# Designed miniproteins, single chains, continued (4), part 11

Each design is a single chain, and the fold is of that chain. pLDDT is the mean over its residues in the fold that is shown.

## One batch from the design tools (miniprotein)

Design m12354
Fold by ESMFold2-Fast:
Structure m12354 (fold): chain A 89 residues (1-89)
Amino acid sequence: MDLERLLKEAEEAKEDPEKLIRTTLLAVMAVAIYSNPDGVTLDEVIALIDKMGELLAKVYPEYKEAIEKAREEAVAEARAYFAAREAAA
């Protein structure tokens, strides 16, 4: 995963709330994995994504569908990362 790409995407998404929500959840997933790459589990990463999604839904209730889609996308990316990591072990 590339944190620099996520940061650039966040800057570009500043005028689009749905893209900002998507980039935020992907960035949370990436930070969770990169902060403890040897010790973090898939379940812990999913739990963090879910908590951030709940927070975003409280702040932006009008974007509930966009938040749910972004959460599903971030979870799918996390699952793909951990599956690739297990296959390489």
Scores: mean pLDDT 76

Design m12355
Fold by ESMFold2-Fast:
Structure m12355 (fold): chain A 93 residues (1-93)
Amino acid sequence: DEIKRLLNEIREARDEFLAALDAGDVEKAKEALERLMEALKKLLLLHPQAAPFLLEQELKGYDILIEKYKDNPEIVKALKEAAKELEAFVASL
């Protein structure tokens, strides 16, 4: 049940992040990305064995978005910082 709740939070935060990016709302995108990162970290604490798979998938997604939004330095910076934070978190598990 907690896992299902966290997966729903991850999906909702990701959808809000992508919608904010499409709208050009950088601050809303950053807020959604922060909520996404928090939900991912909580999921990884409950199931650290899933960490390599989740990390690989998230980093691939971030790389695609960095290329798509390469003309927006704030978004690129936020995604690169989120990637580093997630890598460091997984390494600490």
Scores: mean pLDDT 86

Design m12356
Fold by ESMFold2-Fast:
Structure m12356 (fold): chain A 70 residues (1-70)
Amino acid sequence: ELVERAKKADRRTQRLILSLAATKGDVEAVRGLLELGIPLTKEQIDQLAKFAENLGHEEVAKLLREERER
């Protein structure tokens, strides 16, 4: 549902939904949200990846870092 909500949302809300998915450790939602091409700065990606890592969500942090390298 988070991905479906993001498809109908503005860019700011899409970033908030991505942050929520990352906080929950929802790997599938994070992957789907990144595939939507949500506009994030490198700094925003780095901060979110560090936050996910600090919460123990290693796979989410890995996905975010891979997105940064694109």
Scores: mean pLDDT 80

Design m12357
Fold by ESMFold2-Fast:
Structure m12357 (fold): chain A 113 residues (1-113)
Amino acid sequence: LLEEAERLGKEAEKLLEEGRLEEAERLAREAALLYLKARMRSLSPRTLELAKELIETHPEASPEELLEIAEKLSKEGYVGEAEIAARLVLLLRELGVSKEEQLALLEEILAEQ
């Protein structure tokens, strides 16, 4: 995954230098998603489960609303994990990953453990 992400990132940079902006943006997003997927494997199952819960219960929440929910969860004993989960959900949304694909990615990584 990391090697593939690096290859796509390098290709996106080359396309950007050639003025092919739309193709560069697409490959850059694809590379970022693969890189994120690889990094998600290093997160605790609890953090990934919290991210899944946030996607299922608050799919339309604003960045500010998700962070407020994470703050409340931190007070319930999810110190640090809830904030990481909320930021992960926001990053997946920024990369254009659908709700269905966000859930599928989290389930895939959880199942690998």
Scores: mean pLDDT 79

Design m12358
Fold by ESMFold2-Fast:
Structure m12358 (fold): chain A 67 residues (1-67)
Amino acid sequence: SAAELEAKKQQLRALAKEQAKRKALAVEPDATELSVEQLSETEFRATARHGDRVTEVTFRDPRLEQL
């Protein structure tokens, strides 16, 4: 159903955002600021900051493209 499809999309987007954040923290574990932005239906960008250092990681979940 349409409701089941929307629920799956929301769950996958939430997981994709968390994956992007985890990847950014893996690169910059000392980050004092962490944010995530949705770039498209399938792409998310996490930004980790520590002082003047900025790390950006883009994560794409291909399962969102199949729904």
Scores: mean pLDDT 82

Design m12359
Fold by ESMFold2-Fast:
Formats: structure tokens, C-alpha cells, sequence
Structure m12359 (fold): chain A 64 residues (1-64)
């Protein structure tokens, strides 16, 4: 559902803004992941999960 994609977008924004804050990063990721799992649309769910993981790895790379 669109809600899962919106949650992933918010997680990406939070992770890129606060990549030095591990608690904020974890909270944003957990929120996106939980929203994706509750989605009734498997495509939207997969896109949200992929976006959340992509944002997480991008934040870790930026930290290096």
C-alpha cells in the first residue's frame, strides 16, 4: 500500500539526516519495516523493504 512507501520515504529522510545517530536510524528502519509487513500489497511491501535497506546501507557508506 501507499502507506508502506510513505513510511519508507520518511525512513530514508531520517536516515540521511541523522546517519550519525544510531537510535534514530534504527527507529526509522524499524518503523518502515513494520509498516511494510502490514501492507496488503506485496509489491508495495517489497519496494518499501528494499528502500529501507538501501537507505540504511547508503547511510553507513556516508559514515565512512
Amino acid sequence: EEEALKAAGEAIRTLTENYKDPEAMKAAFDKAYETALKSTDPVARDEALQAAWSAYFAAKEAEK
Scores: mean pLDDT 64

Design m12360
Fold by ESMFold2-Fast:
Structure m12360 (fold): chain A 85 residues (1-85)
Amino acid sequence: MSETEQKILELLLAALSENGGSLTEKELKELKKKIAKELGVSQSFVSKVVSKAIKDGLIVVETTADGVKVYRANLAKLQELGRAA
């Protein structure tokens, strides 16, 4: 993993922690734009890193009863990697 990918993941996990462990799809979209701007990378690159984190089980995607997608940190997996929230 590159230093930039690592930094994107750190910012994503920090935002999840600060937001009570979860982000809505709308909040995640806004966060991706913010991270892309702060690190000088494309939003598509940030989205690719987030998609990998979901595939690796670091982030869990849930759908609420109202049909809203919610993204949560997998605390057990993050603790395993030494990145506890």
Scores: mean pLDDT 76

Design m12361
Fold by ESMFold2-Fast:
Structure m12361 (fold): chain A 68 residues (1-68)
Amino acid sequence: SPEVEAVLRELFTRVEELIRAHPDLPAEKRQRLLDLVQRAVDAYENSPDPLGELRRILAEVDRLAAEA
């Protein structure tokens, strides 16, 4: 679905931008972002509601970005 792919792309872009903008990001926050990327890939491949799951994960990325 184009909408699912768009949310996944936005999630990858935001994580990449956050890591690039904060090269000294604490290891625990970096690991949390990587865990969220893994959850996003799993949701895209295996979730019965990939759009809903990806939107929830994107919201978590946005919360971490606000803390950086």
Scores: mean pLDDT 84

Design m12362
Fold by ESMFold2-Fast:
Structure m12362 (fold): chain A 87 residues (1-87)
Amino acid sequence: MEEVKEELKKRLAEYDAKIEQLRASNDPSKLDELRDLNFLAVILESVLDDPSFTAENLKRLIEIAKEKGFPEKVIEDLQRIYELVEK
């Protein structure tokens, strides 16, 4: 469990760093990437900090992201998080 939390924290830190860089650039062509990274960061925060956030909630969220037309990269990252949490 501790190794899983450290991996998730590392991914969250990477998302946060990229979000900050994109916000600083204020580039309109990056708004979709910024939205997607914010979405992933919020989900990782919920996984790490909210004990009521279950693997089943994450699985349902992946389906919603697919229906909403989120990029393949976002879906793949969510699936990777799901695999880590399901262990």
Scores: mean pLDDT 78

Design m12363
Fold by ESMFold2-Fast:
Structure m12363 (fold): chain A 60 residues (1-60)
Amino acid sequence: PPRPTPRELVEKLLRDPSLFFPTATPEQLAEARELAQRYLNGELSEEEFRQRMYEIATAP
């Protein structure tokens, strides 16, 4: 299937962050949610949002 849009990813993340990061800490989930909110508010570009989400997913 085609790659989901950042909007679709943000929608899913806000509805249930644990679906994306089932093993993430509460702090990581909070950070991901904050990034999603900032993206929806137009404070982050699509590129910045993707980069930041990648950083959370790959954090040690």
Scores: mean pLDDT 70

Design m12364
Fold by ESMFold2-Fast:
Structure m12364 (fold): chain A 75 residues (1-75)
Amino acid sequence: SSMEEERKKKLEEARRFAGEGAEKTFADPSAREEVLKRIEEWAREEGELGREIAEFAKQSFETGLAMLENLAAAK
């Protein structure tokens, strides 16, 4: 359905944004608040769907950032 395609597209956009946000924050920790603020804005946009996309983006961002930090600590 068109709703399923829209949800998938938004999840892919969220994943891309989260990855870029994690890399940006890893290079500059002050960027974290900016990234989280944008994710919070997504939570407000479409109610239920917006909250789902924002939660996914937040989890992907935190996981990506943790992975980058762990890789740096191991080397």
Scores: mean pLDDT 79

Design m12365
Fold by ESMFold2-Fast:
Structure m12365 (fold): chain A 95 residues (1-95)
Amino acid sequence: SEAAIQAQAAASAAALYEAIAEILGLTEEASVLAEIARKMAESGKEPDEEELKEMEEAAEKIEPVLEKNKELWPEILAKAYERLGKPEAAAKARA
């Protein structure tokens, strides 16, 4: 069960970054993260070394855009959670 919990946490992280990338207009990064999240959800496995590298490369492109939009972080995070069907998490992000 621990491996499944870790895989689910990694998939959730990839899905969250995918939603954030889409909100920021980073469509290539969003596409990469969506594919990784899909593969993890289908296999129930943790990301492999290549998938981790792709996630890190996407994060490196997302992070500077987030840094430029610091004042919008609560709203960006809330919209990302709404896209993931987590309205309670979205409400907490805005608080």
Scores: mean pLDDT 75

Design m12366
Fold by ESMFold2-Fast:
Structure m12366 (fold): chain A 83 residues (1-83)
Amino acid sequence: MEELKEEILRLAEEAKKEEDVEKGLKLLEELAKVLTEFAKVASPEETREMTLLGLEAALVVAEKMGLDVSEARARLAAARAAL
């Protein structure tokens, strides 16, 4: 479980730092796979926390694609405040 958590954190940070959108999307795809495996063994609380980290990375990539993420970012902030 700890190894999956470490990989989620690594992939999320790599995706946020990636300037190539296509590479960023590939990192998000890998992140989603690791999150799916993590959700099978983690508590609901830990799964929610890691999912919100992954969503933040996805919003950074989406913003680099020119998408308006304002509403999604506000909802993410509210979800994090509820943790």
Scores: mean pLDDT 82

Design m12367
Fold by ESMFold2-Fast:
Structure m12367 (fold): chain A 71 residues (1-71)
Amino acid sequence: MAQKLIELARKYIDEGKYSLAHGYLLQAAREEGLPPEQLRELARDMTGELARRYGLSPELVELAERIERGR
């Protein structure tokens, strides 16, 4: 499940659709077990640093960094 969400987030980042990528990344983070309060913080401030701090997979950290750089 998380792999499919990661693939969708990557696809939408490549297309410049950061809002859609953001949504799919949050769904993948939830599937990796991120609690609601941390999901809310990540939704507000999507950065690789925050994703790494919360112990998300290297794939999600990379995607968060790409969303951050695409702004």
Scores: mean pLDDT 82

Design m12368
Fold by ESMFold2-Fast:
Structure m12368 (fold): chain A 99 residues (1-99)
Amino acid sequence: VAEDLEKEAEKFIKEKDYVLASYAYDGLGRVYYDQGDYERAAEAYKKALEALKKGAPDNYYLLSDIYDNLSGAYLRAGDEELAKKYSELAKKYRELAEK
């Protein structure tokens, strides 16, 4: 399923459907997270974030959700400092979304 999500995300990037690509990469990150591969999960979440910023840079709710997922992946990988950094970014974007 990870390989299918990666191909789907790459296809959306080629088609310039960056929002759908961000959902596919977020899903890929969740698959890796569930497998205990937190480094690959973090990489997939970063790609989701990059795609979302290209397609919907003002979608602060989705940005906050992806940053929160990225924080969780780093926390599980044992990188407390990066987990804290991305958790704080998730909170900032959540506040921006709520105004």
Scores: mean pLDDT 86

Design m12369
Fold by ESMFold2-Fast:
Structure m12369 (fold): chain A 74 residues (1-74)
Amino acid sequence: DYFKLPREEQEKRALENARETLRRLGLEVIDISPVFDKDGRTLAVVVALDPNGTPQVLVIDGETGEVLERRDLP
């Protein structure tokens, strides 16, 4: 049960899952931060460059590596 893991281990797994997702998407990581949402889910909030050099923000589920939100930065 992911939610029974210590916070440090949840953050570590969230970062590992997010980095794997970003690698598969071909994005260059500028910044990555683990956060806990209001429901206790660990998320990874990412600032990354796409292949054209456009900065994007992604929110990735730390448990599954699923991209929950992806948008260009202004």
Scores: mean pLDDT 79

Design m12370
Fold by ESMFold2-Fast:
Structure m12370 (fold): chain A 76 residues (1-76)
Amino acid sequence: SAAEAEHEAQIAAAEAELRKAGYPEELIEAVREYGELLFEIHKLQPNADDEVPPELLERARELAARVRAMVAEIEA
């Protein structure tokens, strides 16, 4: 769909910017995975009060923590 194409284009643009900045592929892959997961959660939870499966929220928290840890390591 158009929305999926736009989302993929945004991810591709973000990946290109991270590569230009010299970030490692592991971080770029983690950022992509996190972005895809957030897009899926948004589809299931268009409103703040909508239910999202706990396992998806747990995965989002784990990926966010991993991305933060990688960024902290790179910035150190």
Scores: mean pLDDT 74

Design m12371
Fold by ESMFold2-Fast:
Parts: sequence; C-alpha cells; structure tokens
Structure m12371 (fold): chain A 61 residues (1-61)
Amino acid sequence: MKIKRTFHISRLDAAGNVLAERTVTVEVDDPEDDGTWENHVARTQELAAKIRAQLAADAAA
C-alpha cells in the first residue's frame, strides 16, 4: 500500500531562534501498513527518526 507522509522539521538555537526549517514528503510502499491509525503512527515515527538522522548528518557536514 502506498502512503504519502509529510514532516515539518525546525532547528532552534539555545535562544529560541529558528536556524533552519524544512518540509519533507516521502512516498512509502509499506506492505505492513493495513490502513489502521496505529500502524500509520508507528510507521510515521520510524520514518521521522530516519529523516531527522539524515538532516543531522547533513548539518554536521
């Protein structure tokens, strides 16, 4: 099943200033996504963690 997920990610400094904002949309073909809300939340959290890791790596470079 093909699911489109959108994430809004912001980076703030210690003073609360916005350093960077990014919107990422990912289309995922997840065979274990049966359309239930619980599965959608779990899969979305997994993808969000992966996207955050990639953005952190890009920012460190």
Scores: mean pLDDT 68

Design m12372
Fold by ESMFold2-Fast:
Structure m12372 (fold): chain A 86 residues (1-86)
Amino acid sequence: SQGQQDQSSHAYTLVSSIYNSTLSYIDTQGKSLSQEDVQKAKDIVKEGYEKSYELLKKGDVTGGILTMIDSVGKAIDLIQDALDKS
């Protein structure tokens, strides 16, 4: 239906926005971190983005958004743990 298509379109935009904002955060905070820690955080967010997109393709809007948010939390935790040790 039209409403379902609109929801999916909004979810793709939201997930893409979260992904890009999180990469910007990792790059900003990562200026004082090792390239290995920065890359690990980016890999977590990328995997979350890819999994989120697969869920959105299947019409699982809620699962897609929550998967992206979960990956952001894991990446931020990794960055914060690395900062606490430096």
Scores: mean pLDDT 84

Design m12373
Fold by ESMFold2-Fast:
Structure m12373 (fold): chain A 75 residues (1-75)
Amino acid sequence: PLVEPSEEEGRRNAAIVRAHNAILKGLEEGKLDQGVEEARRILREAGFPDAEIDRIVQALVQSAEALLEIDKAKA
């Protein structure tokens, strides 16, 4: 059986997903700065400390860039 996340863990996981979507949208629209700012806002509202927000945002940007590169290679 999978360990079910707590309500707090669920909120944090949902915030990471929303932050990733904000960065992806920003990157696709050529507005990465806006996507990053929205992602930072989402993570801060979910209770992440600033140092962790910076780390998460960096990882999400790298992930989003990799996904776009794969999409370009298929086109």
Scores: mean pLDDT 77

Design m12374
Fold by ESMFold2-Fast:
Structure m12374 (fold): chain A 93 residues (1-93)
Amino acid sequence: DLAEKIAKAVKEAAEEEGLGDIAEELAAAAKTVASRPELSSPEADVEEAVKAIVEAVRITALSLGVSEEKVDALAAKLEPKVRELIEEDKKKK
């Protein structure tokens, strides 16, 4: 499941950034967005999906009191990882 792989990547990246205490909430936000039919379709735009998922994680982290610098660092780590997972999923379909 692509959404579960993305959630796992988000959790791992959050833990790497010292956000282990909220990693489950960030992963849940990413999984919810990644599970949307319009973003999980084989025809979905990769960059649109990456932006939506990373933006959901960013908004959730900011709402939980994470600093902008920390959120930007997390987003920078997530963008290439999420893009790779979406592209790999499309190649398998």
Scores: mean pLDDT 79

Design m12375
Fold by ESMFold2-Fast:
Structure m12375 (fold): chain A 65 residues (1-65)
Amino acid sequence: SKLEEAIAALREQLRAAGYTPVAEYVVPASKVVELGRELIAQGLAVAATIVDEQRNVAAVVAGRA
């Protein structure tokens, strides 16, 4: 529920910025910087937020429209 709401909000954020969402991830915060760096290097847009007490991060990636 909260995870689904967070992902939906991230998808809308990327769509509002002119991107098309293509993938969703849930990763530990310790991995989010590395994942984000790789995705941005590929020319993808990323929106992310912390979703739980274990500091897992929900991330949505989007391509150029």
Scores: mean pLDDT 76

Design m12376
Fold by ESMFold2-Fast:
Structure m12376 (fold): chain A 65 residues (1-65)
Amino acid sequence: SMAAEEEAVRVLMEVAGVDRETAERAVRLLKQGRGDGAAAVLLNAGASAEDAQRAVEEAMKILGL
């Protein structure tokens, strides 16, 4: 749902410390089954490996993935 997507964007921004555009790109990759791609986008934006992994796991849970 759109509400779940917005919540996932917020969690990615909060946990990984990335901007909205980066978080929205990560959500698109997760919806495509590209979890590794989502983590890479967060890492390239300056997130630590631990924060990127945690952010992806929380966002996937919100999205029902």
Scores: mean pLDDT 88

Design m12377
Fold by ESMFold2-Fast:
Structure m12377 (fold): chain A 85 residues (1-85)
Amino acid sequence: PMVIVKVQVNNEEDFEKAKKVAEELGKYADKVLPVVVKNGRAYLAAIFDTVEKAREGLDKIEELLKKAGLTVLESYIDESGLAAF
């Protein structure tokens, strides 16, 4: 399963904060994907070995993003992405 989170980035500081959150998530995830930025939005994605760990990881990433002062626009778990990525 893959956790995907879209956050608003208004400046370089927001992007650095998003990258730092993705780095921190690496302590909990099996794999963290490079942060992708497009049209003032950052996409954070991480791979987990189970749906339960992915749910825990989603809660953790949302907590870290809120503490960093970032606006979460969308967050979800892609169960189909496990083998396709």
Scores: mean pLDDT 79

Design m12378
Fold by ESMFold2-Fast:
Structure m12378 (fold): chain A 80 residues (1-80)
Amino acid sequence: MILKFEAPDGEIVEVEVTKEDTVKELVEKYLKASQGLDYKLSDKDKIYINGIEFKKETTVEEILKKVDLSKPLKIEIETA
């Protein structure tokens, strides 16, 4: 499936994911698509989607239960 994210510059980034993908995999795909970064999340990084903190092991299926897909999602990464 494709999820739409609003990047910090206001551009819409489309990321192809499965429901079984983790937050870690989703965020790494998002960073690659939005910034061309081959960034790997560390255990110290915190992930927020629409202002909600998700653990890196949380699945996309669990995220979809908590967020409205009618609008692009906002992702924030608090790095260590």
Scores: mean pLDDT 79

Design m12379
Fold by ESMFold2-Fast:
Structure m12379 (fold): chain A 93 residues (1-93)
Amino acid sequence: RAEEIARIVLEVASKLVPPEIAEEVAEFTLEVLRENPDLPLDVLVRLAAGYLGALVFRYLVSVEGLKPEEALKRAEEIEREFERALREALEAA
């Protein structure tokens, strides 16, 4: 269900990214699922991970002052870790 999946997204993201990013990704997930209740989980995981990666990149450049190339590499690593962890958490639920 949308609220339950969004809660799992929040829990997984909260281990990897700042609270403000984790909350934005969870809210995005809830909105996507409310608009698309039959969305396949594989598609949802990719959308949530991509959104998290974009937010992390913005945070690393704007808040932490990293150079774009360095920020992109770190954001891609965090995005891949999140996608893996989220897929595992959803399969276990």
Scores: mean pLDDT 86

Design m12380
Fold by ESMFold2-Fast:
Structure m12380 (fold): chain A 58 residues (1-58)
Amino acid sequence: SKGEQYVQQAQQLLDQPGVTLEQIREAGRLVRQAYDEGAPEADEVSQRVFQRYQELLR
């Protein structure tokens, strides 16, 4: 589904070595689109976005 595509794209960005703030923001945008499409994995990926963001702020 389209929601699954958004989840996969967000996960790929978050798995990048040296993920940047801009890439984390893009992943967050993709997660929002996944929510709109009703993807069940959106919650898990949303938590990953939050965790990576918190790591970057340290």
Scores: mean pLDDT 81

Design m12381
Fold by ESMFold2-Fast:
Structure m12381 (fold): chain A 113 residues (1-113)
Amino acid sequence: MSREELLEELREEIEKALEAAEKGDVEAALEHAEEALRLTIEIARLTTKDPLALEIAEGVAHLSFAMAKYLASKGAEAKEVLKIALKGMLAIAEASGDEELIKLIEEALEKLE
């Protein structure tokens, strides 16, 4: 799959996660965020010039997703859960140095305020 195709799929999954969070659907928000994480990692691996920094950022993102799932299980709001997940994805984007990927995730975080 091309980087451009992965970015388009990532945009669609982020938009679905944001819509689910706006509706208070924490389960749907997490499902779309998990797919967005997979796409973010694939894009980052195509762009990165520092594989070790990316591997560390992937670990941070997985920990952020574990925290998001744990808080969701304790009744946390869908927007709060998604914000934690997106911050993990942002760590991957920043480690990759992919400016377009960074902007896409930052814009999603801004929509959650």
Scores: mean pLDDT 89

Design m12382
Fold by ESMFold2-Fast:
Structure m12382 (fold): chain A 84 residues (1-84)
Amino acid sequence: MESLPDEELIELVRKGIEDLKEMVEKVVKELPKEEAIEKLEKALEELEELRKLVETLPEAVREAALPLIEEAIEFVEAKKKELE
């Protein structure tokens, strides 16, 4: 059922994280603080769900992807704190 090779899964996570970071920076700059905080909280929820999903994947994917997700969570948390 898992139709993607490990390498493709890792690349999808990496691209998703890059896109998320770009969205976060745009949201922080363009939206009012209250709306930006709401969007960042949803981003954190999505990252936590992705982390749980990745923990069920093969070791090679977990080893490569989990650090990327952790860095993204720290990035979003830092941006949220800057707005508070």
Scores: mean pLDDT 81

Design m12383
Fold by ESMFold2-Fast:
Structure m12383 (fold): chain A 64 residues (1-64)
Amino acid sequence: SLTPEEVQQRIVEDMRAVAEKEKASKEKLEVIDKLAEGVRVSDLSPEERKLFAELFRRTAEVLK
């Protein structure tokens, strides 16, 4: 089975693939980079959390 860290990294990879395909803003790609480096969602700024929420929603919609 996957560790929680491995699950998180797979989600980040899927999020990056969707963001790149959809030509997401530089600001959204920077949020993905922070998450890939191990920054927690709780440690993101309020603005970055909004970008994260949009990225997560779009990724979930594409991966249905």
Scores: mean pLDDT 81

Design m12384
Fold by ESMFold2-Fast:
Structure m12384 (fold): chain A 65 residues (1-65)
Amino acid sequence: MLEALRRALAEAQAAGDAAAATGAHEGLVNYEKGDVEGARKNLEAGLAAASTEAGRAALREALDA
């Protein structure tokens, strides 16, 4: 999960997808706090708000990890 979250953040940032990057970043912060459920919810929220296909793909891969 942690590596997948870092990868998703980097990919969302590379895609220029601010909503996807925010979801990945918030997910990473919550996972580091031990809140795995909160991390997944942040990835789902970012996926719903993502403006690019690349951003959505990055968050979907993190959710599947």
Scores: mean pLDDT 82

Design m12385
Fold by ESMFold2-Fast:
Structure m12385 (fold): chain A 63 residues (1-63)
Amino acid sequence: SLEASVEAGRRFLQRLAEKDPEQAEKAVEAYRNSAEKARQAGLDTGYRLATAIAEAGEEILKS
C-alpha cells in the first residue's frame, strides 16, 4: 500500500540519519527530485509517495 511504502521510506531515512546525516540529506534531495520527475510525467502515485517520504526525511533532519 502507499501508506506502507511511505512508512518503509521513513524508517529507512530515520536509520540513515542516525548513521550518516549527510547521506540522509542527499537521500531526501533524491526523493524530492524523484517527486518532481513523477509530477512532470503525470505519475500521481509516484509523486505522492516520493513527496511524503521526502517530507518525513526533512522532519527527521530538523530533529
Scores: mean pLDDT 87

Design m12386
Fold by ESMFold2-Fast:
Structure m12386 (fold): chain A 85 residues (1-85)
Amino acid sequence: GLLAEIERAIRRVLELGRREGVERLAEQAARLIRRAVRYALQGDRLSAEIDLGMALIIAGVLKVIGKDETAEAIEEAVRLVETLL
């Protein structure tokens, strides 16, 4: 189901963040994405969108510093959570 796909996408963010040496930024993005899922399931679309937006800012920073795989994993996890909204 979609929630299992989202959890796999979040785990991929954490794995790639560790491989690319940006584990703390990946952990921050993962926390934002998990919180967005909780807000989405509660019907709080605005709070979910804010958290997803902050995760995408982290992805943008990662692209600037050449950590494209972690950034793309964050973007994919965000895309999956958007399907709950």
Scores: mean pLDDT 93

Design m12387
Fold by ESMFold2-Fast:
Structure m12387 (fold): chain A 109 residues (1-109)
Amino acid sequence: MRRVSREEMIEMAREGLRLLTELVRQGVSVVDAMMEAIRRVAERFGVDERVAQTILMAALGLLSQRRAARLLGVSRSTVSEVVRETRPLREEFEEAVRARKEAIAAQAA
């Protein structure tokens, strides 16, 4: 795998989270949005989809920082910085998912 800088990891996580939020707001399922975001980030940054997936999953808290650091070949402090720097975008994504679930529940009632 190509060695990725801390700054590039932060930008990949930001791009992925923004794309996830946009797709979920457009009515794409969370799973399909995740797959599309991983693919687009990998294409844009010229990295393997596994690298993009690891970064995005770590940013979302779906993968432990320790495991993400090991998979990416970086320090845990680097992963912690990526997670911290992208937290507002993660919170925006989580809010978009909640709003969509509430809208679906309201239509089903």
Scores: mean pLDDT 84

Design m12388
Fold by ESMFold2-Fast:
Structure m12388 (fold): chain A 85 residues (1-85)
Amino acid sequence: MEAEKRLEEAMRKKLRELLEKGEITPEAMIEMLEELAEEFREDPELVAGLRQAIEAIRRAMEHMAEYGRDREEVLERLRREAEEA
């Protein structure tokens, strides 16, 4: 599984850079996955998986913007109450 190992290494490097900068956002994740899809275009199975992940993130972002935001705000309030206790 040579291409899979290369993809893992590339993802690990890019994720560490994003984590170090504190820039792990859905938009940055999509950009990273699109770049990886171009890099691994020789492997249609990996490209299909990457494109599926990109679509899943986009759909989740759209859904969260309309329906998930209230849940996220409630969870944030609960986390603050727990930290204050």
Scores: mean pLDDT 71

